# Designs tried in a protein design run: designed miniproteins, single chains. Part 70

Each design is a single chain, and the fold is of that chain. pLDDT is the mean over its residues in the fold that is shown.

## One batch from the design tools (miniprotein)

Design m2423
Fold by ESMFold2-Fast:
Structure m2423 (fold): chain A 90 residues (1-90)
Amino acid sequence: SADDKLAKFRREAMVLAQNKELDKLKELYEKSEDEEERYVLSMAILMLEGQNVMYTWLKENSDDEKYARALKYLDAQREKARAQLAAMLG
């Protein structure tokens, strides 16, 4: 169904975002003529660019134990999200 196709596309876009494949997300956005797909891609792009800004800020402060713990927590959450997506796709 169209809903199943969009759900699959959303999962694939999230995998690209988890892998930090910003250029591929932007290429898909430029090639897509479907507004729902473009919306999904724009959200993935915004999320990844926002995460990159936050990651840079945390990394610049990584000598502080508080920020180092925040980075470790984010990495762990990203790994859990990746594992959950893999389980849903398998």
Scores: mean pLDDT 75

Design m2424
Fold by ESMFold2-Fast:
Structure m2424 (fold): chain A 57 residues (1-57)
Amino acid sequence: SADEAIEKLRKDIEREKEEIDKRLAENPDKKRAREEASRLTGRALRGIGDIIDQELA
């Protein structure tokens, strides 16, 4: 369901933020970290969209 997808998105974002923090601590590449964050957010939003499309079909 969409609610489950949203909860998964919140947890995925939290985990990815922690991963980005680790990467920044080891290799301070701010541009790469921003690109990775954008990619992960886009992926999660697409997943939610797919679930909504299935529920509305």
Scores: mean pLDDT 70

Design m2425
Fold by ESMFold2-Fast:
Structure m2425 (fold): chain A 108 residues (1-108)
Amino acid sequence: SEKERRLFQALLDGKASEALKILREIEKTDPEFARRLANARSPVLGYTLLHLAVIAATKDPAGIELVRYLLELGADPTQRDGAGLTPYEIAKLLGLDEVAEIIRSKLP
């Protein structure tokens, strides 16, 4: 959908604040669609929104808020991208200790 495309594009551009705004608008009109998007994969490197939110947190603190929000929507933190990395592993590689701790609290 157009909203899904804009959401992924905003995050690929590192615009976590814009992505958070779009996702909140989606949840208000279609909460079930928002929950499905939390586990949707981008054709770009197999990234989920959770992977991209972690990466965006390097540039924008709103990425931390987006990580929390996606986990509340039911994002699966164990999903691997096309390189075999989980969002937790990316957070650790990027030195994002706060983000890594948030994700770790939701791991089995």
Scores: mean pLDDT 86

Design m2426
Fold by ESMFold2-Fast:
Structure m2426 (fold): chain A 89 residues (1-89)
Amino acid sequence: PSEKEINYEAEIGILEIQYAVALLAGDVDFAIESLKKLAETYERAAKELPENADKYRAMADQFKAERDELESLPREEAIARMKARVDAL
C-alpha cells in the first residue's frame, strides 16, 4: 500500500470507531455526522487514489445512503435502525 492509502485507512478506521460509538450510544446526531465524514473521506480517497477509485466511490455512496436514510426517519425509528446495526456487528 502507498503512504496515502495507509493514511486514508487510518483516518477511515478512526471514523468507523466514532460511528460504532454513536451506534452503541444511540446518538443519532453523532451517527449522522460520522457517516457524513466517512462519505467525505472516501470521496477524497477516490480522487487521490485512482487505482482504487471505484471501490472508494462505492463506499462513499453506501455511507451517503445510510446517512440519508437515518436523516429521513423519525428519531424513534432512527434509534431502532441503529440498534439493528449494532446487533449485526
Scores: mean pLDDT 84

Design m2427
Fold by ESMFold2-Fast:
Structure m2427 (fold): chain A 80 residues (1-80)
Amino acid sequence: MEKIEVKEADLPYDTEVGKRTAELLKRLGLAKEGNEIVDYMAEATNGTVEQGTDAIKKANEIYEKHREALEQAAREEVRA
């Protein structure tokens, strides 16, 4: 489990996407959830491959949990 391939197609997070998702969550009043995503992305960058894979999985779970709210917020942001 030391080397694991992580795909952005499965996980909506790279540095840019993670920050965007965190900002959308904060806009929804879910600042704590948004900060958790940022923390998981940082762990994915600075941790081992095993730690990074686990962190990205947790960030993706937060996204999926709030998918409907994030889609609504994204629609509002697109107008800007």
Scores: mean pLDDT 65

Design m2428
Fold by ESMFold2-Fast:
Structure m2428 (fold): chain A 96 residues (1-96)
Amino acid sequence: ELRKEALELARRAADALSEAINKGNVYLPKAIELLKKAAETLRKEKSLSGGAKLLESSAKNVEKESKKPTSIMTEASVGVSLIAASVLSVVLEKKI
């Protein structure tokens, strides 16, 4: 159940990152917030704390990149989306 909630939050974060690429930096805070909420969801279960830390690291990476030039920020947005998806894949495999 927690992995499904985190996956849904990460998908919403990916959508917000896509909007940030399309409409500019105003959507990055929303993406960061959603990634942090996904991490908090995973943190509710002690066995998933590793996944929570990785999602928090992803959120911090997007936050740092939001202060850099647009070209770097675009690549960072894609990278964070991939990291979030990878972390969720690991969490899903652990459940299986």
Scores: mean pLDDT 62

Design m2429
Fold by ESMFold2-Fast:
Structure m2429 (fold): chain A 97 residues (1-97)
Amino acid sequence: SMLPEEEFERRREAFYAEELARAERYLTPEEIALARFALELERLAREGKIDEETAKEIFRRLAAEADDAAKALEIARKEAEEKKLDLLLEKLDELEA
């Protein structure tokens, strides 16, 4: 059956949250924060609050340059600050606390 788009998105987010909770037993706090950041970045791009190409560029840089999860989070913060993504910066502060 076809679900309304909003309902489908809510269920998709719930599914990702559940999968992340399952993985938390095997991940560091930094890896968990990075995964939550990635989901938030995807959500913002999907909602049109940031440019999809900007989101892809942030993901690409994280994947290419990060040695570990903590370094990836530092890179993500710098990218968000440089691109003046205030909502994303607020979310990163929450995830890194």
Scores: mean pLDDT 71

Design m2430
Fold by ESMFold2-Fast:
Structure m2430 (fold): chain A 76 residues (1-76)
Amino acid sequence: MSVAEEMKKTALEFLEFVKSLPAEEQQKKAEEFEKEILERTKKEAGHLSVEERAKKTVEIAKKLIEEEKEKLKKLL
């Protein structure tokens, strides 16, 4: 798949996760998650080309979504 397709898929997975939260928590969680992705991408991919940075952003986003889902499973 192209990077653009992977980004769309990752965004949909994140949206579904946020949708599972109460409406009043959704905006705050979305903002926190977006900020975390941007901060990690900046630290890990600041020296990379635009293309490499985009790929790294997708990898970081996928990892964060997976980590958050695992945390929720453990809180059951």
Scores: mean pLDDT 73

Design m2431
Fold by ESMFold2-Fast:
Structure m2431 (fold): chain A 78 residues (1-78)
Amino acid sequence: MEAVERLRELFDEIRNEILKSTKNPKVKEKIQEIADVLKALAERYAREHGLTVEEVEKRAEQMRITLKSIKDYLEKKY
């Protein structure tokens, strides 16, 4: 479905953007693991609820905000 394909594209772009924003390999590892879980859950939700492309784009932006906050937290801890 087009919305799920768009979600995958956006989540991969956001993950890569956040990964490039840190130099700490432990932070990169944790962000990748968290992003993969969030992507799988979001894909399932989008399929089950028939989300539109617009709704998927709004959810992807929330994922960007969430991953950035997690990255900032992990950088303070590691």
Scores: mean pLDDT 83

Design m2432
Fold by ESMFold2-Fast:
Structure m2432 (fold): chain A 75 residues (1-75)
Amino acid sequence: SKEEAMSKAGLAGAGAGAAAGAGNDVGRQHAIETARKYGELGGEEAKKIAAEGALKSGVGGGNPERARQAAEIAL
């Protein structure tokens, strides 16, 4: 469903942000691919949810620049 695709895109986006922050390139690439797949299935709203998830995952690290990079990577 579209709602399921949006949820999975958001989780994948958050995972990409966390992996990017940790320097885990393999995990980051896998999360990006997953976010794009579910973003395509869920449309523009799913892509926005993925970007927002990635941005929020960076907040705890106190680095807005990394959070923005993670959001862009997740899309």
Scores: mean pLDDT 62

Design m2433
Fold by ESMFold2-Fast:
Structure m2433 (fold): chain A 78 residues (1-78)
Amino acid sequence: APATPEEVRAKLAEEAELARELGDDFTAEVAEELAGIDDPREALAEAFRRVLLRLGVPEEEVERRLAASLAGEAAVFP
């Protein structure tokens, strides 16, 4: 079954706590930021943005890809 927003937030909170215990403040901060986003689509988009930026993809290209993905997803739902 697909995870509920509440289940996703609970898992992100657990990951943030574990990351802080391991001294990985970067992963903890990202997980805490994502857990604060109420819309699962916005949380997924932000995670995707963070990954692409970390891989060195320019911000303009990241925004273009996110816009295309969101438009494609909307077109699949009748």
Scores: mean pLDDT 66

Design m2434
Fold by ESMFold2-Fast:
Structure m2434 (fold): chain A 67 residues (1-67)
Amino acid sequence: SREEVRAQLLALFDADGDGVIDAEDLARINADPSLRALLDLDGDGVVTLADIEAFIERASAGEIDLR
């Protein structure tokens, strides 16, 4: 589900466990080229909240294999 995929992303990127991916979390993701390549779904070279939400949508719909 979207909630399950979101929880997995939060476990990886939300260091303080507040349940929100904020600007600091996005800056950390953008500092890692492999994370940018994985999560930059619009191909503009920058991961935004819109990219994270699009990733969650596609992964929860089975369009992205997370295994």
Scores: mean pLDDT 69

Design m2435
Fold by ESMFold2-Fast:
Structure m2435 (fold): chain A 65 residues (1-65)
Amino acid sequence: MSDEELGEKVLAYVAATPNPSPTLRELAALLAQGLSAGEAVARLAAKHGIPPELFRALLARELSE
């Protein structure tokens, strides 16, 4: 999944889902601030103390796509 595709899916999922996870909401907020999906993932991964690669895998699983 490309960074562009990931960003679009996160924004669509958060808009359509009544109770998205706090992590997905925060990612959507970073994207709305003008960060790229890659930059937003890197910032959240660093904030939570996990590798960006694992964070991307967890996001893909949560999006079920």
Scores: mean pLDDT 76

Design m2436
Fold by ESMFold2-Fast:
Structure m2436 (fold): chain A 80 residues (1-80)
Amino acid sequence: SVTERLKSQIEELRKKVEEVRKLADEKNASPLVRQMIEDAERALKEAEELLEKGGDPFQVNLWLIVAGAGILAAERALER
């Protein structure tokens, strides 16, 4: 189902947030990188809340795209 797919995507992105957070701590990341991680986590919370309310799957997916982009940006920043 669409709901099961979205839940799986949220779980995968949650794991990535945890991994990126650990890397940020290990590398003593800048405030900007920490803010990127925090913004990604807020996007995930919006997706979770919207999904729990039975909201529009399209809007849930948009929040997941925002979260994914933030995670990717933080990962790239932490490569150096």
Scores: mean pLDDT 86

Design m2437
Fold by ESMFold2-Fast:
Structure m2437 (fold): chain A 91 residues (1-91)
Amino acid sequence: SELSAEQQEELERLNQELLELLRPRFEKLPAEEWQRFAAAHREERAALIERAQESPEAQQELLAYLLELYKEVLGLSEEEVELLERIRELV
């Protein structure tokens, strides 16, 4: 299903809040560390991205996977995880 105009505005607001919270963490994360994790999960991520184009359920699976990946790599707080879950619920 497509996002409504109200859901799109909410998503933009949440994305901005998330970006401000995560920016310092991404800035401190070494590029080599991110590349290593991205490479390790490349095939699984690619398969989930392909599946996400087929159904809303597959899209939710991709978002759940990315949330777990970011928790692992960035050490996200419960507040940051809650923001990501709210974004996931809007798609």
Scores: mean pLDDT 67

Design m2438
Fold by ESMFold2-Fast:
Structure m2438 (fold): chain A 80 residues (1-80)
Amino acid sequence: MLSAVAQALVDAVRRNVSDPEERERAVEEIREYDKKAQEYKEQGDYDKEMSYLLRAGGVAMRAQGRDEDAEELFREAEKL
C-alpha cells in the first residue's frame, strides 16, 4: 500500500489534473518513488526515504503546473 504522504499526493493529482494521460503518468511516477522510499525506510536509510518522498512531491507539483515548487522539491531531494 502507498504511504500516507504518497496517498495524499495521488489524491491531489486525481483532483487537480484534468488530462487523463498526464494524471495516470504522474500517479504511476508517485507510486514508483513511494516504493523506493518504503524500501529505504525498511533499510533504516531515512535520508534516502525523504529524498524519494520529495521526488514524489515534485512529480505531484509538476503535474499540477506548479513548476517552481517542483524544481525546489527535486533540488532538496538531490541534497540528500
Scores: mean pLDDT 88

Design m2439
Fold by ESMFold2-Fast:
Structure m2439 (fold): chain A 102 residues (1-102)
Amino acid sequence: MKEELRRRQAELLADGGSRPAATIDAALKEEEIIEKVKEYLEAGHVGFGVEGDDVEKQAETLRILLELGVPASVAGATDPEVLALQAQSELRAAELYREALA
């Protein structure tokens, strides 16, 4: 599920003309990101696409999502820091899922 969700979000973002319903603008402030994540999770969304061309803001958004334990991806990411944070976000989400199932 996570792998498919990540690939689907990446595919939609890479196409430039489509956005998943649960997307977060990397230009948002931390408080705004947290509020949107909570609202989208309450609406039943799982996983998030991160939008924006600013690598520093993409990394900041991924760090916030990592702390919240939600899977997130950035389509076309090439920056090592962004890729590392994306991988950590997925790992953290897997840990929380495992705890919920235990």
Scores: mean pLDDT 65

Design m2440
Fold by ESMFold2-Fast:
Structure m2440 (fold): chain A 82 residues (1-82)
Amino acid sequence: MEEFERFIDRARAALPKLSPEQQAAVEKAIEKLRENPDDPQVALDFAVELVRLAQKSTDPEEQKILTELARDAARLYRALLE
């Protein structure tokens, strides 16, 4: 699915801009999503984790990146339900 691969590529492109702790959490979520590409619950869990990481961040740029990725993950979740 093109939307799925675009999301993964976008998430990976964001990794170098995140702190090491945030980067590790996002990489783990990417791996879980790749193992379960058709499971809407895993996509929803990824979106929830990204929102949680954004709220934990003190860097406005990092918060913006994580929030935008969370919206993309939520969009993927909705696509998997259709």
Scores: mean pLDDT 81

Design m2441
Fold by ESMFold2-Fast:
Structure m2441 (fold): chain A 63 residues (1-63)
Amino acid sequence: ERIALAEIEATLAKHPKVNQAVVIADEATNKLIAYVQASGVTADELKAFVREHLADYMVPDTI
């Protein structure tokens, strides 16, 4: 269960424009929040990238 966050972080880090990614599960909203250090990429592009590799429920709601 907790492995899912690290898998999302690892997937985001595979994107060539991403330097660092940290994902947190927001207990209050049951949503995933990603903090990403990246150059020249949009949140929508990162969400699409995660969706291509992981299940829909693992796509961060906020980046």
Scores: mean pLDDT 73

Design m2442
Fold by ESMFold2-Fast:
Structure m2442 (fold): chain A 82 residues (1-82)
Amino acid sequence: SEAERLRAVAARAVAEVPAAEAELAALAPPELQPAIRARLARARALFQRAATEDLSLEEIKELLRQGLGEVQAVGDLLAAGA
């Protein structure tokens, strides 16, 4: 089902977050690192909920949209800090 497919995408995103955090922490200026870590922690929590909770397809889509928004915000912080 589409819900199962999106849960699998969310589970993969959760698994990839620690590696992304390590890479971004190494590349980001020290002053931006707390904000980046906070955004990635929120994204991880949203993806984890999408992957593991008994949710409707619309609820899964909303959590993924919010999680991707947090990832986008990290990109914006890095662009502004460059």
Scores: mean pLDDT 85

Design m2443
Fold by ESMFold2-Fast:
Structure m2443 (fold): chain A 73 residues (1-73)
Amino acid sequence: MAEELIAELEREAERIAAEAKTEQAKIWVRYMAEEAKRRIEELVAQGKVEEAREHKERAIRDMREYAELLDAA
């Protein structure tokens, strides 16, 4: 459950970080992924599996958006 959601998040974070142009963006994406992993584990532990899945999707979108923002700065 949590392990599968975390594995998907980590795969997407690695792709986003690899595609990022600046070291700042790469570092921030990895940081956001670690924060999202903690939240997913918390939600799954509370039985909120659907909320954990939604959080994963939102975190992936946020990682892409912020990587592009940092690359443009």
Scores: mean pLDDT 82

Design m2444
Fold by ESMFold2-Fast:
Structure m2444 (fold): chain A 81 residues (1-81)
Amino acid sequence: SMEEIKEEALELAKKYAEKAYKIYKKDGPLSDREVEFLVDLIAHEVEEWLKENYPELPEEEIREIVEESRRVAKEVLEELL
C-alpha cells in the first residue's frame, strides 16, 4: 500500500541520516550548512530508491514522500547534534 511504501521510505531516510552523521561528524561537529547538504543528499537517495523500486508510483506521491523524508532526515540530524 502507499502507506507501507511511505513508512519504508521514511525509515530509509532515518537510516541514511544516522549513517551520514557517523561519517561526517569525524571531521568535527556538523554546521547548519552541512546539515542542509546532507538533507538534500538523503532526499535525492530516497527519490532514486522510490523510482527504482516503485516505477509506477505517481510523481506527485514521490514528491510528497521525498519532502517528508527531508523533514525526517533534518529532525534526526538535529536530534543527534
Scores: mean pLDDT 84

Design m2445
Fold by ESMFold2-Fast:
Structure m2445 (fold): chain A 70 residues (1-70)
Amino acid sequence: LDPNDPFLQQRAKINGLPLSTLEHVGPLIELLRKKFPSSSFYMFNIDTALGLMGMVLDGEITMEEARKMA
């Protein structure tokens, strides 16, 4: 996923995340897409990855833990 994707940027803004974090969110989305490859999970995978990134920024989990949870 391109960090400049307008849809991904809009979802990040809705979730209160800095656009600079999208380079780290992309790999989380790809991990989730491997588990849930159906197009019906597209929105779910994006929102889950953004939620995990939010937890990392808040200091609740590490990026390694976020990757394991994805």
Scores: mean pLDDT 77

Design m2446
Fold by ESMFold2-Fast:
Structure m2446 (fold): chain A 71 residues (1-71)
Amino acid sequence: DLAESVARMLARATRDLPREEQLRAAARAVVSLEDTYGPEVAERFAREAARLLGLDVSTVRREAKRVRRER
C-alpha cells in the first residue's frame, strides 16, 4: 500500500523533530500525493500519518489546505 508505506517512512524520518515540523512535513506530503496519485491516496495517507504521529487527521487536512493555498 503506497499511502501506508509513505506514512511509515515519513513517521520514521520525522520521529525526533518538533511536532510542528512533523505536521508541516505530513501536510506537504498530502499535497504532493494528491497531485501525483489523486485525493483517495492522499486521504488514506493523511489518516495513517496522523495515526503514526499522534496528530489529529483534521489538523493535518487543515495544514494541507494552507500549503495548497500558498502555491
Scores: mean pLDDT 86

Design m2447
Fold by ESMFold2-Fast:
Structure m2447 (fold): chain A 100 residues (1-100)
Amino acid sequence: SSLAELLERAAELLDALIEALRADDRAGAQSKVAELREIARELEKTGDPEAERLARAILEGVDAVEAALASGDPAQLRGAEAMAAVIRHELRRRLEELRA
């Protein structure tokens, strides 16, 4: 389904975001944040309450990443990375449910 495709793309973008954060690639991280915001808008338009919940989680996560990047605080960056990993896990769990 289109929902499964959106969730898969979001999970792949979160993996790429985590990699960029670990590599101290600020430009790469900002690019992935922008792409995740687009996917979150698409998820909100599905009318699925779970997709809307996941879209909100993605938006909260990317807001935390942008704040961490702006601060340059290593603890905030690690916290943002951990939050992105949690959201990625939730997306993959939901994707597996849709593919079952």
Scores: mean pLDDT 86

Design m2448
Fold by ESMFold2-Fast:
Structure m2448 (fold): chain A 98 residues (1-98)
Amino acid sequence: SELEKEIQELKKKIEQLEKQLKEAKTSDEKAKLLLQISAAYGTIGAIYYMQGKVEEAKKLFEKSKELAEKAYELSTTQEIKEQAQKVADLVTAALEKL
């Protein structure tokens, strides 16, 4: 189905970003990549939630939150910290609905 293709594309994107994360040299570069991975997990979580897969959605939102919080910790710039906090807040709100 189209949603299954979307999920597989997002999973492939996560794998590519995780490879980039291993090659990243600065904490800010790592933080930006962690935020992109966090957003991808959050999107998969939202798709699973819409499909009624609440338990799977919860695990993905938990992973998204973990990565956003790690991005906040690694960041040395206010800009990245603000983006990380925004993502963490959004996934926390999603988790509160589950």
Scores: mean pLDDT 90

Design m2449
Fold by ESMFold2-Fast:
Structure m2449 (fold): chain A 83 residues (1-83)
Amino acid sequence: MALSEEEFEALVLASLGLMYYGIALTMKKNGAPLEEVIELLEKSIELLKEALELLEKAGSPYVPEVREQLKRVEEEKARVEKE
């Protein structure tokens, strides 16, 4: 299948979002200030939300995977904010 421009842009945004999520988890493990971890998780969430919107518009088969990743990042942020 050929990727639409919107689907391609969405997959790039999702990849960036997951990168910020990975950095946030690494920083948390290394004892970084919680506000810095939260900022990275917020960046991840915004990128994944934008990616999900574009994938939904494109009718992409990647929608369920990105939706699940967004949920996991949102749950991690909620967990960190209670610490």
Scores: mean pLDDT 84

Design m2450
Fold by ESMFold2-Fast:
Structure m2450 (fold): chain A 103 residues (1-103)
Amino acid sequence: SAQAEREKEKELMEKMIKMIEALVEAYKALKEKDIEKAKKILEETFKVDTSDLTEEELQEIFDKTVKEMKEFLEYVEKKPKLTEEEKKLAEAVKKALEEIEKL
């Protein structure tokens, strides 16, 4: 059903937006030198083990993620037509990058 597919896409988009927001909060914690808080947010949100990561390695992961977010926005902005879900995701990524740039 086309309706069921649209509802699935909306749920996935909302989950991705929450993950992006959590990523921004983790990055803010890292910039404030609260490494334990940054690791906890990443572990709870992405279900990854960060226990062995150094501050430098964690910063490298964030730098790579920011680069990938910028590449995603460039890709989406070149599309002649965006879905409502793609627009909302692009807005969330733009807002996240603006917040990160202020840090």
Scores: mean pLDDT 82

Design m2451
Fold by ESMFold2-Fast:
Structure m2451 (fold): chain A 75 residues (1-75)
Amino acid sequence: GEEEAERFIKEADELYKKAVEAYSQGHKEAADLYRQAANLYRKAAIAYKSGRKEVADELKKQADELKNQAEEVLK
């Protein structure tokens, strides 16, 4: 529904903020991974609004994997 798409957009915005912060601190690899995850969350929101739930779910899964990788490389 609409609320789910809005949550995906909010997550994308938060991930972009994390990417900017990581980049400013010299963590370029983590920044790139956060940015890629944010882009996939935005695509998932569009897919949900278009009724393509299975596509949205797959994009979210890929975004979550990239988010986890970003968190790992920050260690």
Scores: mean pLDDT 86

Design m2452
Fold by ESMFold2-Fast:
Structure m2452 (fold): chain A 95 residues (1-95)
Amino acid sequence: MAEEVLEEARRLLEEGKKDEVEGYALSMQAALLVTRFVEENRGLPRELKQRALELAREAGDTAIELAGKFSKIAGERAARVKEELLARMEAVLAE
């Protein structure tokens, strides 16, 4: 169910924030998880879709910050992935 997916994504993001090596990957996994769930379940209430979008944005920003610590190229790639995932989710949120 939607609440369980949001909780799992939040768990991945919080683990990512504590992991200096794999944190960017865990944070990006959180963003991907909620984005895919929303795309696969388009009938979800708008409130849950908006919460998923907010979580995806936070997770994407965290992934960019952590990836950027390794290289500018890694940060740029994370930013492109974040923009792609957010665009996909915003398309589902559009009426």
Scores: mean pLDDT 83

Design m2453
Fold by ESMFold2-Fast:
Structure m2453 (fold): chain A 81 residues (1-81)
Amino acid sequence: ATDTGEGVEGAARAAQDAVNKMGGTGSWAPADEVEGYPGIVASGRNGAVGAGYTLEDGKAMGGGAPTLEEAIRRAKEVAEA
């Protein structure tokens, strides 16, 4: 559920936090909404990718993985839990 731009920014922070926890290095990819998944934001660094999702409660949930596709799947799994 996307209501405001702030939801996207919360998701971006969750994605970036997931990447940092994985120990990604080098240049950041810009945090941006994933095409086909409104409200899911992905970000990445060398060796790590994260995806985040913001709930109506204002909570941001995220998951990190070696690939963008896996990170998105993990973020959706966490959002459904």
Scores: mean pLDDT 68

Design m2454
Fold by ESMFold2-Fast:
Structure m2454 (fold): chain A 93 residues (1-93)
Amino acid sequence: SEIERKKKELERERVKEIKEALLSIIERRKLLDEEELKELREELEKVESVEELEKLAEERNLTREFVLALTAVELREIGEIIDLELEERKRKE
């Protein structure tokens, strides 16, 4: 199904954005040393789903940072929907 293909594509993009947000939070807050951060980056490269990412965060005691990363991505998704609606309104005006 085309819908199922699009869902999987959006899920892959979402996972990538959550990983980037998570790493940004960790680096900004200096929560991990250089060696721990390298190990986390290598483990993140192997993660293909939100569920796997959540499990990795729990195992590394980064659950709070994971929730913050999820929230940041969800807020970006809402902002993108609003921007698309504003662009549509401008075309009709």
Scores: mean pLDDT 80

Design m2455
Fold by ESMFold2-Fast:
Structure m2455 (fold): chain A 60 residues (1-60)
Amino acid sequence: SLSPEVQEKLRKSRVLQAILENRERELTTRMIAEEVGLSPATVSRIIAELKKDPNTASLL
């Protein structure tokens, strides 16, 4: 089984990948949540965290 830390990193990677692969579609938080299998609240939290990291913020 994966550690909670690794699972969180994988969730963030999935959310980021979904955003990048669908940039032209301007997906809502709800649509991203449905695509990655997470709650909209979790996706919103992850997006906020990605925006705080300079390395990922530039990709959004």
Scores: mean pLDDT 80

Design m2456
Fold by ESMFold2-Fast:
Structure m2456 (fold): chain A 129 residues (1-129)
Amino acid sequence: SSLEKRFLAILEELAANPALRPFWEIDVENSSDLYAKLKNPASLKGLLEALKRGEISAREAVDRLLEFQRDIILLQSPEAAEAMSDREIFQSFLDMILAAVRLTQSEEQVKEVEELLKRLGALFDEITG
């Protein structure tokens, strides 16, 4: 559907960004103990591949993204992960992506990612509303 195609397009643009490569290419065998503790360390790559194959709905794509981010929060604060709403988990994902690109990229490149994340936010609201 159009929702799945929009989700796929945004994720492909994020995956093409070199500052975000570690989020897509997590190698658990060669990663730190931190990544080895993730329940689904390859979930973003798996999400992208499932969307490409048309194997999941837009709602299932949202649920997988939320599970990925909740697993990351669980490593730092299990209490926060349990207490946070889906919207708050989603916002923490957006904040994490922006923080990663701000470390290595120009203001213009950061603004391009901000526009992608606005599109992802609008898509999240459309799927969950």
Scores: mean pLDDT 78

